# Designed miniproteins, single chains, continued (4), part 4

Each design is a single chain, and the fold is of that chain. pLDDT is the mean over its residues in the fold that is shown.

## One batch from the design tools (miniprotein)

Design m12106
Fold by ESMFold2-Fast:
Structure m12106 (fold): chain A 102 residues (1-102)
Amino acid sequence: MATAEAEAEVKEDDSILTVTVTALAPGSGRVKVTVENDGKIETAEAELPAGQPARASFKFKAKKGKVRVTVEVDDGIPRVAVSAESENGKAKTTLLRLATAP
């Protein structure tokens, strides 16, 4: 399992934070996104299908202040790109997972 963390700053209450996870190779598996903001933790998950393009997008409402985003990716997905963006804040993270033969 690979993980990536990003931190964003949200300028206004009720902003939308969009987290997009894109598989860059034809692997499949689960993606779990956890967002921590204003002492609250919200989690969403999706399964990326085999083939390309495989992509999952998650939307979270955020309160003004700091937002921590954690993305967990199953080992069945050899490489992903992760972006986290809000209207009033910015977070960019890149998760590089090197596929290893069993």
Scores: mean pLDDT 66

Design m12107
Fold by ESMFold2-Fast:
Structure m12107 (fold): chain A 93 residues (1-93)
Amino acid sequence: DIEEAARRLVEALRRLSRRAEELGKPVLAQAARALADRIERLMEAGDYEGLLATARDVEAVLPGLADTYPELREEAERAREAARELVRVLEER
């Protein structure tokens, strides 16, 4: 379940990265990709504390991103939902 929730967040962040690239926002695209890579590394290491902290940070930041860039709202909201689910699953552990 943790692995599935983390995988969904990685997929959502990669989609956000691709959309940001399409909109000419390479710094944002790189940041989203770096977060996806970090989540994968934390999962491989079994670092659930780091994974929880990262998911909470993603959940907190994404609403502001969607407000600033309305054209990314759909991708940002999907990533936020995935981060929220990952936080829920990790806290229930």
Scores: mean pLDDT 86

Design m12108
Fold by ESMFold2-Fast:
Structure m12108 (fold): chain A 58 residues (1-58)
Amino acid sequence: GNAVIDDIAFEAAMKAKIDGRNATVSDIKSLSKKKGIELSDAQLQLANDIAQETLKYQ
């Protein structure tokens, strides 16, 4: 995987878990902007899919 996308996905999953909700593409966008990283729409969706999968394993 792409380590940067994996890192953003993991942070989004952890934030969503703390907030008691599902991760969203908006979480990925917010985190990527905060880190100064530009992601394509495909990369944003991929990161959100990884975050959703991470949440299934707690």
Scores: mean pLDDT 81

Design m12109
Fold by ESMFold2-Fast:
Structure m12109 (fold): chain A 64 residues (1-64)
Amino acid sequence: SAAELVEEVKRVNAAGAAALGELRRAGASDETIARLGRWILENPEASSAEIGAKARELLEEEGL
């Protein structure tokens, strides 16, 4: 399911797909990665800056 979510995000926002990869490399849980992926699918026009801010928020909530 995580791989399918990444492919879906990649179709709507390439920067978002890259951000999901960075979260995984940072050690984020599958739940945190899925939260960012769902947010991007709800906000497909989001800028790299907005995606970065959301990713930081979710990492902070996980304690990373």
Scores: mean pLDDT 83

Design m12110
Fold by ESMFold2-Fast:
Structure m12110 (fold): chain A 95 residues (1-95)
Amino acid sequence: MTAEELEKKAEELAEKASELENKAASLPQGSEERLKAAKEAEELAKEAYELYKKAADMYEAAGDKEKARELVLKATAAAILYAGASFLPNIKQDL
């Protein structure tokens, strides 16, 4: 699997997570559907984060440091947006 393929998969997962998050926001507070959509969005965002990091590592190994930096920023943005700004350090500690 190429770095470009991993980047594309991460972007697709991030887009789906964003769609589910927007859907959850439009649903009534406390509804089962809202809770389910929010949980699915978080799971997809976490997977996108991991794929962005893997793609960034591959670009860095290939010498493309600018592209690697771009993907690290995208990964960080995904983690902050879906896990909350203060929960990024806890992602490694919960496992």
Scores: mean pLDDT 75

Design m12111
Fold by ESMFold2-Fast:
Structure m12111 (fold): chain A 79 residues (1-79)
Amino acid sequence: SLEEIENEFRKISGLSVEEAEKAIRELTDKYVKYYEDKGFKYQAEQFKKIGERLIEELRRHPERRDQIIRDAVRSFKLA
């Protein structure tokens, strides 16, 4: 479910940066698939962009990991 995906994102705070990137890709794919299967193409595209931006920000600023993850969870809830 969508709520389970959100809870998995929150668990990423305990991972290494490399493990966090992998987990973010997997969770982003679950969000994208969920909305694509419902025919919500716009929402699917937004979640894809959020996931790509999150990975880019983690690569550029690993010291901001916890804040970046919190902001991503908020973005997914608002989309």
Scores: mean pLDDT 73

Design m12112
Fold by ESMFold2-Fast:
Structure m12112 (fold): chain A 62 residues (1-62)
Amino acid sequence: MEDETEKAIEKASELAEKTIEDPAAAEEARAWAASQSEAQRELMNRMLDAAMKEYEAKRAAA
């Protein structure tokens, strides 16, 4: 991947990690994605779906 694409993916991963700890952070992730391309917005949405599932799994395991 190109450096720009890698940085965008890294940022999306950081926002997804925040969402795993606090699902309210999904709003911040979507706001960031809104300033990005359509493809990046779709990627962020998929990562948020995965983060939400991980958040629920962590709560169930605790």
Scores: mean pLDDT 75

Design m12113
Fold by ESMFold2-Fast:
Structure m12113 (fold): chain A 88 residues (1-88)
Amino acid sequence: MEAALKRAEELNKEGLELGAKAKEALEAGDYAKAGEYLERVAELTLEVGEVAAEVLSEELGIPKEEILELAREQAERLRALAEELKAK
């Protein structure tokens, strides 16, 4: 639990920093960099999903696969947006 919570905090911090950088890149018109940051956020989303699957499946009885599927769906949406931005 403690190690999983620490990992989740580290991933959340990294995600917030990458999201801020993506926004800054978008405001500067640097769509390629914004796309790269969003791809990294997608990767972090999968890692957060793995941590959440471990914690929430034990606490709430939610199947790990359901939580992992939600994380995969979110990551796929972020990757699609990143590809669209990088194509500009």
Scores: mean pLDDT 80

Design m12114
Fold by ESMFold2-Fast:
Structure m12114 (fold): chain A 88 residues (1-88)
Amino acid sequence: EKVTVKPEENIKRVLEEMEKAKEENLPKDLILTLFNTSEEQIKEIEEKAKELGFENILILNIHESTTQEELDAMIAKAKAFAAEVEAK
C-alpha cells in the first residue's frame, strides 16, 4: 500500500512524540527520521527539540527519490552519532 503522509502531518506527529519523550524523562539524545520535509520545517523541529532540552540532535530527511546508497549513508551517520553519544 502507498502510504501518503503530508509533510505537515509528519512534523505534527514528530513534535508530539518529542513532547511525550520529554514527559517520560528519556535521554537528551534525539535521532529523527523525516520524510519529504522542507528546510524550514526541519528548522522548526530542531528549535522545538532544543526548547525541550535535547542536547544531541540528528535529523535525517528522506525523499521519495532517495537512493539505497543515500539511505545507507544516512544509516551510517546515525550509527556514528549513536556511538559518539555513548562515548560521552
Scores: mean pLDDT 67

Design m12115
Fold by ESMFold2-Fast:
Structure m12115 (fold): chain A 68 residues (1-68)
Amino acid sequence: MVQVPESVVEDIIAEIGATLGPEAEAKAREFYETSPTVLEWTGKVQLWLAERLGLEEVAAKLRKLLAE
């Protein structure tokens, strides 16, 4: 599997920031640095957003997916 280019990751992080604000952009970058896979990275971003929005059922499902 070819590693996703950094330019594509930066574009995704910038899009998150443009849509959800600079705090979301900073968290997306932090999770990217600490996540070994794109699936784990995107899952962590979605979990953080679900927790911020009070979507506890969605957050619980994402926690289960990230643990498995």
Scores: mean pLDDT 73

Design m12116
Fold by ESMFold2-Fast:
Structure m12116 (fold): chain A 96 residues (1-96)
Amino acid sequence: MAAEVREQAAAVEADLLAGVDASLPPAEREPARALVRALGRLLSLLGPGEALLLEGERGSWVVTGATLDRPPTAEERALIDELRAAHAALEAARAA
């Protein structure tokens, strides 16, 4: 069960990374990959029945923030910060 869940999460991350490489301009790809990786790592820390509220751009795949329905651990907080930093880098790449 746990190993199967981790394999599923890794497969989803790989698919999202492939989508980034296929659909985004080169300047946006590395920030977008960082965002996908941070999200994948954060999701891998959640237990059964735990939920992650994703904040995103309306009508877009871009995640701008994440919130747990419980207090985050130090590791989860660091990953949420990484996700926000990756989004800021993506915005900077779009503005350049």
Scores: mean pLDDT 68

Design m12117
Fold by ESMFold2-Fast:
Structure m12117 (fold): chain A 63 residues (1-63)
Amino acid sequence: MEAEAAALRARGHELIEEGRRLLREHPNDRNKVLEGVGLILRGIGLQLDAALAAGLPLAEGLG
């Protein structure tokens, strides 16, 4: 279970970095900006999934 959380967090981080790179390299390209924002949002979603899988107090239910 922890290995899956680590994989999701790593993938989420990669997507966020790639999205930020697209925004830096192509700030005036509407399609690249949209893709970059999409990658960042997907990366954040994966990091939230990783936090839930890692058993944060609110993610495992209130014990």
Scores: mean pLDDT 76

Design m12118
Fold by ESMFold2-Fast:
Structure m12118 (fold): chain A 74 residues (1-74)
Amino acid sequence: MPSARERLEALVAELERLAAEARAAGDDHTAQLLQSEARYLREMIERGVPVSEEELERMERGLRQARAYLAARR
């Protein structure tokens, strides 16, 4: 099982990747939202802010929804 930190780091990497894809597609609004979320999560990791399993699962679900949304807009 990956640790909470490893899961947050994976979320950041994927959010940054999706932000780049959104920007390449001309969706600057979605790119900005994804980049802001990635920056927020990076700050949480750096500050050692505790994150619950429920919060992690909610964030991972949001990421899956964002991924599906961008795929549908191609």
Scores: mean pLDDT 80

Design m12119
Fold by ESMFold2-Fast:
Structure m12119 (fold): chain A 107 residues (1-107)
Amino acid sequence: MSLREKVREAAEKLKTDDIGEFLKALEELIELLETMSPEERLAVLRELLGSPNWRVRVAAIEAMERLFPTMSPAEQEQIIALLREASKDPDPAVKTLALAALKKFES
């Protein structure tokens, strides 16, 4: 199975009302993102933020927050830009998490 196929499987598991299943899928997604180049990781995170499912978009923000300290300054700048886009999300949970992450990383 390709790395991109594994990401798609993890993303499908995120579409759940069960918090334990969501957290397990989020951990799987983060582990996959850690194996990627910065360019591949950015492309995946953009795709996840474009998901019609708000739980997938929440997971993208949570993954960005967790990986942020491990990123280069250049990658961090790109993540800040993605979080600014997510801060305009129509879903209040996605918007709130993006704003909280921005406050943490820009302060």
Scores: mean pLDDT 86

Design m12120
Fold by ESMFold2-Fast:
Structure m12120 (fold): chain A 68 residues (1-68)
Amino acid sequence: SKIDELREKAEKGELSYGQAAVEAARIYKETGDKEALDEAARLLTQAYPDISYEEAKKGIEEALKEGG
């Protein structure tokens, strides 16, 4: 899937975890694919380990709602 490709790129260092999280969130906004939201939250916690998965997921959903 597009999300699996994105994860592999992040794991290989071709993309930062933060960049991968933003891209996964964009895929979720465009497609409504819950898998993309779940992966965006996970990638975001890898970029910012101070936040929990639940906090990351909520933050992404709120940002997408306000960002258009």
Scores: mean pLDDT 80

Design m12121
Fold by ESMFold2-Fast:
Structure m12121 (fold): chain A 69 residues (1-69)
Amino acid sequence: MEEVKKKAEELGKRRGLEGVASTGDAHEAAQQAGYSPKEAGEITTRALIQSGTDDGLVSVEDLAAAASI
């Protein structure tokens, strides 16, 4: 949960983004937090739907919430 958010924020900052991450970075963040590649894909998809963004970016808050399900 919080670990996914933290990893996503770290990856996003490396790209000059704050509070959001690309779907690729969100997927990597979930894997770094200990989720399997399949679980990371499911978490990233849920977060993207919850964020409702048009840019392929996910809110790190929505990513953390998706990881708690």
Scores: mean pLDDT 75

Design m12122
Fold by ESMFold2-Fast:
Structure m12122 (fold): chain A 64 residues (1-64)
Amino acid sequence: VPEIAERLAETARANGLRLPNSVVLRIAELVAQGRLEEAARLIREVPGASEAAQRALIETARAL
């Protein structure tokens, strides 16, 4: 799961978004479990995330 978390954190930073470690780890755990719709829902609930940042994170999650 650390590799998934690192890639998600890098995607967030590239899109100007700083995710708390707890949120990154939870998204990574959902992705590792194949729970992509729940991961996407959690990403959409992140405060201050632009639509572009949310889209990039969801696309990254689906590619993992």
Scores: mean pLDDT 79

Design m12123
Fold by ESMFold2-Fast:
Structure m12123 (fold): chain A 81 residues (1-81)
Amino acid sequence: MASREEIEREVELVFLTLKAMNAAYEGNVEEVDKILEEARKLPGVTDEDVAWILDLAAKYAEKAGHKEVAEHLRKRSEEIR
């Protein structure tokens, strides 16, 4: 079973993912970038994990009507895969 520290890191990644989705929904690309840099600092986070967060953020930006933000985030996700 995962250690307490390992579980806390997984929970932190989930919270950062939700924050990134919310920032994207608001059209705040700068805040999404800051959240992604925080996620990259977590042990075991891969480029694929970051790409997945970008894909979710892009989806939520598009739902909010921020089409250009959504396209920008999708392009970044494709570039790091």
Scores: mean pLDDT 80

Design m12124
Fold by ESMFold2-Fast:
Structure m12124 (fold): chain A 107 residues (1-107)
Amino acid sequence: SMEKKKKLQEIFDEFIAKVNEILEKLRNGEISVQEAVDEIIKAAKEFLEKAEPYLTPEQREKLRKIYDEFVKKLREAAENGASIEDIEKIVNEFLKKVREILQEELE
């Protein structure tokens, strides 16, 4: 439905805005890579929980899978002393995969 599409877009836009704020704090040296990773993982989990009622069962399963892979990749990057650019690349790859799953609902 149009209402469902609008709500899902709002939830996704809120998630993107929050992630961008975290990455800006990281770039400015206000938070550590570990703190940024923890905040990004939390933001992604909150996004999944808010989005779940608006998704098909297939979309929910795909999103859970890419979330688990995203969390693992971010934690491994932080443990291995990854650059800010590496963290941003992982985040952008996750956002791209989310858009692909939600493509019929997003502009």
Scores: mean pLDDT 86

Design m12125
Fold by ESMFold2-Fast:
Structure m12125 (fold): chain A 66 residues (1-66)
Amino acid sequence: GAKEELRKALDLAKKFGDKVLAETIEHLLKQEKPDPVVIQGLIELAKAMGMPELAKQLQKARDKLK
């Protein structure tokens, strides 16, 4: 589900050492329904920061929310 893909994205954010991205993803995981607008913003930020693997995992989570 979307939360499984978000957990994978959290692991990548922690590996890259980006605390703000990691904390934002962790906050999304605490929501009953993760906010798709916030996920889209994180995808764009990850792409801008040169983190294509993180952007791909966030996109998978976003796609599962419909």
Scores: mean pLDDT 83

Design m12126
Fold by ESMFold2-Fast:
Structure m12126 (fold): chain A 90 residues (1-90)
Amino acid sequence: SDADIYQRLAAARDAGDIDAFKATLARAIVAYRDDPSPLIAIMRRLGAPDALIDAVRAIMSLDAGQRGIAIRDFVNSDRMDRLITAWMAS
């Protein structure tokens, strides 16, 4: 549910657990593949930076085959790791 995804992402953020946050977000991108709107609303409620929300929107706009590769690249991105870590420390 939307509430479950929100709680899991919020818990990972509050713990500073970047790996748990990325794993939950990757699963959420797949779960919301047909309609990104609820996930974007969740990320806005979490106070996620615009750059992170824009990255998620870009991944979700891709066709299914491209999206899988983009999720893997996102999870392994040093740039995304720095962005998420800085946000979690704020």
Scores: mean pLDDT 89

Design m12127
Fold by ESMFold2-Fast:
Structure m12127 (fold): chain A 75 residues (1-75)
Amino acid sequence: SEEELRRAALEAARRFAAWAKQLIADKASQEVLDKVIATIDALLEYLRANLDMSDPEVAELAAELEALREQLLAL
């Protein structure tokens, strides 16, 4: 169902955000961090195109991904 696909997408994005935070904490190589930024961009594009951004759960996750992207680019 559409609801099952939505939940799967949100769970996948949350798992990726947690993994990305761990890679930053572990001081992953710039090559890995560049791929993380590219994946965040792809996930944000997917969420904005396919899910309801007025949903607080979707908006909060998008904001978390945007903050993570900004953190990665701030150096």
Scores: mean pLDDT 84

Design m12128
Fold by ESMFold2-Fast:
Structure m12128 (fold): chain A 81 residues (1-81)
Amino acid sequence: MAGAEEARRAVKEGNGAEGGLLGGRGADEARRKGDLAGAREAMEAAVEGVKVAETDVDRAVGGAIRAMGSVVELLIEEGKL
C-alpha cells in the first residue's frame, strides 16, 4: 500500500513526524477503499513515526490518531467491533 510504504520510508529516514502524517493519510485513503489490511499497515507506520519523532511530535500523534480512527471505522463497518 502506497501510503504505508511512504510512511515507513520517512521513518527509516529519521523523519518521524512525516511518517506519522503520511501514515494517517494512508489509513484514511485505505478506509475510503474499504481496505482494512492497508489501513492497519498505515496505522502501524504512523505509530512507528510517533515513536521516533524528535520534533513536531504533536503532528505525528495527530497522524496516528487519524489512522486509528480509520481502522476503527472499518472494523465497525465490517461488524468486527
Scores: mean pLDDT 78

Design m12129
Fold by ESMFold2-Fast:
Structure m12129 (fold): chain A 90 residues (1-90)
Amino acid sequence: SLEEELQRLIDEAKKRVEEVKKKMQTLYDEAVAAARAGDFDRATDLIAQMGNLAEKEAKENPLFKEEIEKLGTEYLNRAVDALNAARAAA
């Protein structure tokens, strides 16, 4: 039925958002670890990769742009805060 096809599209979209969230979490964890280790160049590169991932996924998934951008902003802000705190402590 049309309702079953619509449900499959919704489930596929939810799966994509969860995949983006998992990738952002991995990059965030690596960026925080690099910042804490004093590898600020690596931390900055990882934060840039997070921004690029959010931009790419928002562009490729325009129907979920707002959700992906919100998720990206939340992870990027936390990563930048962690980098700034680590730099201030160095």
Scores: mean pLDDT 86

Design m12130
Fold by ESMFold2-Fast:
Structure m12130 (fold): chain A 69 residues (1-69)
Amino acid sequence: MSESQKKLLEELIRISERLLEELRPYLSEEEYKELEALLEKAKSEEGTIEDAIELDIRIGLKLIELGLS
């Protein structure tokens, strides 16, 4: 992974962490655990930009569903 790709991955993870924290009161335990698992995967040594983008899309769709977008 290039330095630019790593920086983008770190920024996407940071955004996801903040949004997931804001969403926590609106999620079931099961929904939260699913999103938390995706976040941990993106944060892992084998985490990819695609993993972080997938997480951000899922969070974004949930925000739209809840009318919080």
Scores: mean pLDDT 80

Design m12131
Fold by ESMFold2-Fast:
Structure m12131 (fold): chain A 68 residues (1-68)
Amino acid sequence: MRLSPAEAAARARALLDALRAAHPDLPQSTVDFLEGLVRIMESASPERAEELLAEVEALVAALTAQLS
């Protein structure tokens, strides 16, 4: 299924918001990095937005595993 860049960015934003809600003490540098990826996705091609969404999903999963 192909997402628009806006849909991919919205998915990434939802994942980041859920991560921040679960872990409110996340380092600001980590939040800023993930916010940067979401911003790039908003201006990316659909193919690049899908790649960046996969990266955000992988990073959120890795952070959740480290914090659990």
Scores: mean pLDDT 80

Design m12132
Fold by ESMFold2-Fast:
Structure m12132 (fold): chain A 88 residues (1-88)
Amino acid sequence: SEEEIRKLEEELRRTLAEARRLAHQLLKTATDKSTILRAIGLLLRVIGLDIDLELLQKSDLSDEEKLRKLRELLEEARRILRELEELL
């Protein structure tokens, strides 16, 4: 449904915003090269998911296909967030 799509998009946007916040915090506080490089890599993945979400919103895909892709993007965003939390 359109309502389920909207709720998943909102949750994905919130998850990506939190991941972005943590990545920037790590870039400000990290003193080791490996943590900095990993934070940069995770931030690039967040940017990639923002692009994927924007493209999905502009697409003429069916609601079922949009829901499938949104769930995939949200799962990936949650993995990125978890990895960033582990680096703190």
Scores: mean pLDDT 90

Design m12133
Fold by ESMFold2-Fast:
Structure m12133 (fold): chain A 78 residues (1-78)
Amino acid sequence: SASADYQRLADLLERQKRAQEEGAPQEELDALQAEINALVARIEAENPEVLREASRIATENAGDVEKTIEELRKLAKE
């Protein structure tokens, strides 16, 4: 569902942010990015509307990952 996809995107972005804040090794950061890329590809195939909205939010928040996470979590509640 769209709600589940927004929730999963928000969760992975939050996990990536925490890993960066905790000083995780580059290999772990790369693995998290690979998980995000895989989820994005899956969502694109199943729910392209979710990626369209997520891309709009990311563009509007230009590098503010925390605001992007907040907006994705709002959409997940719908």
Scores: mean pLDDT 83

Design m12134
Fold by ESMFold2-Fast:
Structure m12134 (fold): chain A 69 residues (1-69)
Amino acid sequence: TASAIALLQQAIAALKAGDTTTAITLLNEALALAPAPAQALLTQAIAAIVAGDTATAIALLEQAIAALS
C-alpha cells in the first residue's frame, strides 16, 4: 500500500542517517500494513539491522518498495 511504501522510504532515510532505532520502529509499523511478499523482505531487513548489517537492510527495503510499487 501507499502507506507501507511511505514508511519504508522513511526507514531507509533513518538508516542512512544512522538512526537504527527509528528505522526499526517504522519497519514494525510497515510490517503491519504490508502484504505477505513484502513482509518476508521486511522481516529479513529487521534481522539485518539487528545483526549490524545496515547495507543489506537498505537493499532488502529497496526490494520491498519495488515489490509494493
Scores: mean pLDDT 82

Design m12135
Fold by ESMFold2-Fast:
Structure m12135 (fold): chain A 66 residues (1-66)
Amino acid sequence: SKEQQFIEELMKRLGLSREQAERALAILKALKNEDSTTKIQALQRELGLSREQALLAVQLYEKYFG
């Protein structure tokens, strides 16, 4: 599925655990209609990602689901 491909790519590219990658997917699904800044900040607060890691996660989400 696209969700599993996203999770696996997030794990490989950001070094996230499966649990962290699944949480990132849930956060981005919940915020799908929000601006990129809101998404980035949510990923930083909830998962402790750097701004660069959070931006990459947002871009990957848009690639698979946008």
Scores: mean pLDDT 89

Design m12136
Fold by ESMFold2-Fast:
Structure m12136 (fold): chain A 82 residues (1-82)
Amino acid sequence: SLEELLEKAREIAKKLLEENPNISPEELVKRITEELKKEFPEYKEEIEEALEKVLKYLKQNPNTSPEEAVELLLEQLKLELS
C-alpha cells in the first residue's frame, strides 16, 4: 500500500542519516529510492519519476538539507502514487 511504502521510505531515510551523517541530499534520495524499488518493484516507474522530480529541485536548490530532501521525496511519492 502507499502507507506501507511511505513508512518504509521514512525508515530507510532514518537509518541512512544515522549511519551516514555526511550523506548528500542527492545520494540520500537515490539510496532511499533504490531500496524502495527492491521492496516495491510494482511501483518502480512511480518511484523513478518521484526521484527525477526531487533531483531537479535539488539542482535548483543546492542548499537543501538531507532532511528537507527526504520530506520532498515523501511528498512527491505521495503525488505519483495517488
Scores: mean pLDDT 88

Design m12137
Fold by ESMFold2-Fast:
Structure m12137 (fold): chain A 71 residues (1-71)
Amino acid sequence: EKEFLDEILKKFDKDGDGTLDEDELAELISSFDKNNDGYITEEEAPELLKLADKDGDGYLGIEELKRLIAA
């Protein structure tokens, strides 16, 4: 499970501090956001939503990603 998060951190964490800043988070969303709505859906990244979707609405935005990465 955390393997997917580690893979994302390695890909988007350019400064290697173990967290993502707002620019890196926006790049991550842009990478998965195939419909350009500013959110990641279950169809775009099911593994990421499975890990982070605690609110159960099926969408993942910048705030949810910040909490996921910071944890």
Scores: mean pLDDT 67

Design m12138
Fold by ESMFold2-Fast:
Parts: structure tokens; sequence; C-alpha cells
Structure m12138 (fold): chain A 65 residues (1-65)
């Protein structure tokens, strides 16, 4: 899966949570991080990580900045 496909899928997942301000950071072939600019509760972060993994087939780390 290309970085372009990851960005598209991440945008779709994050839009469901009303999140439009984020950065996608590739880590390796099987992992990526999403840096969310908004303050979210831990349960929401966990749900986003699960949805991203389902959408992309990759391990997603959701971080706040």
Amino acid sequence: MSIEEINTKAAEVLAKYGINDYEVVPIDENRFAVIVKEKLDPQTLHKIAIDLKKATGKIAYVLQN
C-alpha cells in the first residue's frame, strides 16, 4: 500500500471523528503514526488506532501533540 493510499484511508477514518488537523508519519513497511493536533480522550485515541489498522492493514500509533 502506497503512502498516498495510507493518507486517503487515514483521512476517511479521522473524518468520522471530526478530525481534520493531523500528520501521517511512516515508520516502516508495517507501521505508521498519526499525530493529532486536537486533545482527545484515551478511549477515542484507541478507537482511532483500531479503525486505522482495519482500514490500512498496518499497525497505527495515534499520538497527541
Scores: mean pLDDT 81

Design m12139
Fold by ESMFold2-Fast:
Structure m12139 (fold): chain A 67 residues (1-67)
Amino acid sequence: ADVAAAKKAAEAAAKGDTAAASRGASQWPGNHVGSGAGATIGAEGAKTGDYELAAKGAEQASRNGAG
């Protein structure tokens, strides 16, 4: 159930809003190892403007962070 938080963080990062990205990331619960990997992928996608990659990262983070 972390997809919304991951998407919010990725979108904020893409917009260059570091504070909003940080707030979104703070809502990243669950398996922190898997969620961290997905967050990194999502952030990278946001940096390159590749929302598809950012969305895939958010999806992976959510699945790995399932409690």
Scores: mean pLDDT 55

Design m12140
Fold by ESMFold2-Fast:
Structure m12140 (fold): chain A 62 residues (1-62)
Amino acid sequence: SEEAKKLREESRKYLGEALTNYHKATDLRGKDQEKADEYYQKSLEYQRLADELYKKAKEIEA
């Protein structure tokens, strides 16, 4: 369905955001721990959003 396709595309976008924030966290490790932790938490949140959207897309097409 078109709705499921849109949800899968949004999920992929959030996975990209998660990866970007994870790299930022890694780069700041040992330099700015507070900022590193902030980006790491953002990475985890984007991962959760991506997983939720993917699950929703799968359920719509079930």
Scores: mean pLDDT 86

Design m12141
Fold by ESMFold2-Fast:
Structure m12141 (fold): chain A 87 residues (1-87)
Amino acid sequence: SAAEEREERIKLARQMATTAKGIAKLTNEEPISPEKRRELQKEMARLLGLPPATISRIFKEQNLEVNEKAAELMLMSAELWARRRAG
């Protein structure tokens, strides 16, 4: 169902956030600006077909601080998923 499919996308978003948190800790570089963080959340929402409020909540729940490398890996993962979904 559409509801089950949405729940799976939310689980995927949470997993991507967990992975990004790990990458940010490993690279130990400065966090991205609040402006870039907003754009990241917006683009993640678009790619995963979720409301921006849902992505924002996931980032907040995980106290997610991302650097440039973690942000890039999140977007790449979401784009790869979206392309597979479109085919």
Scores: mean pLDDT 85

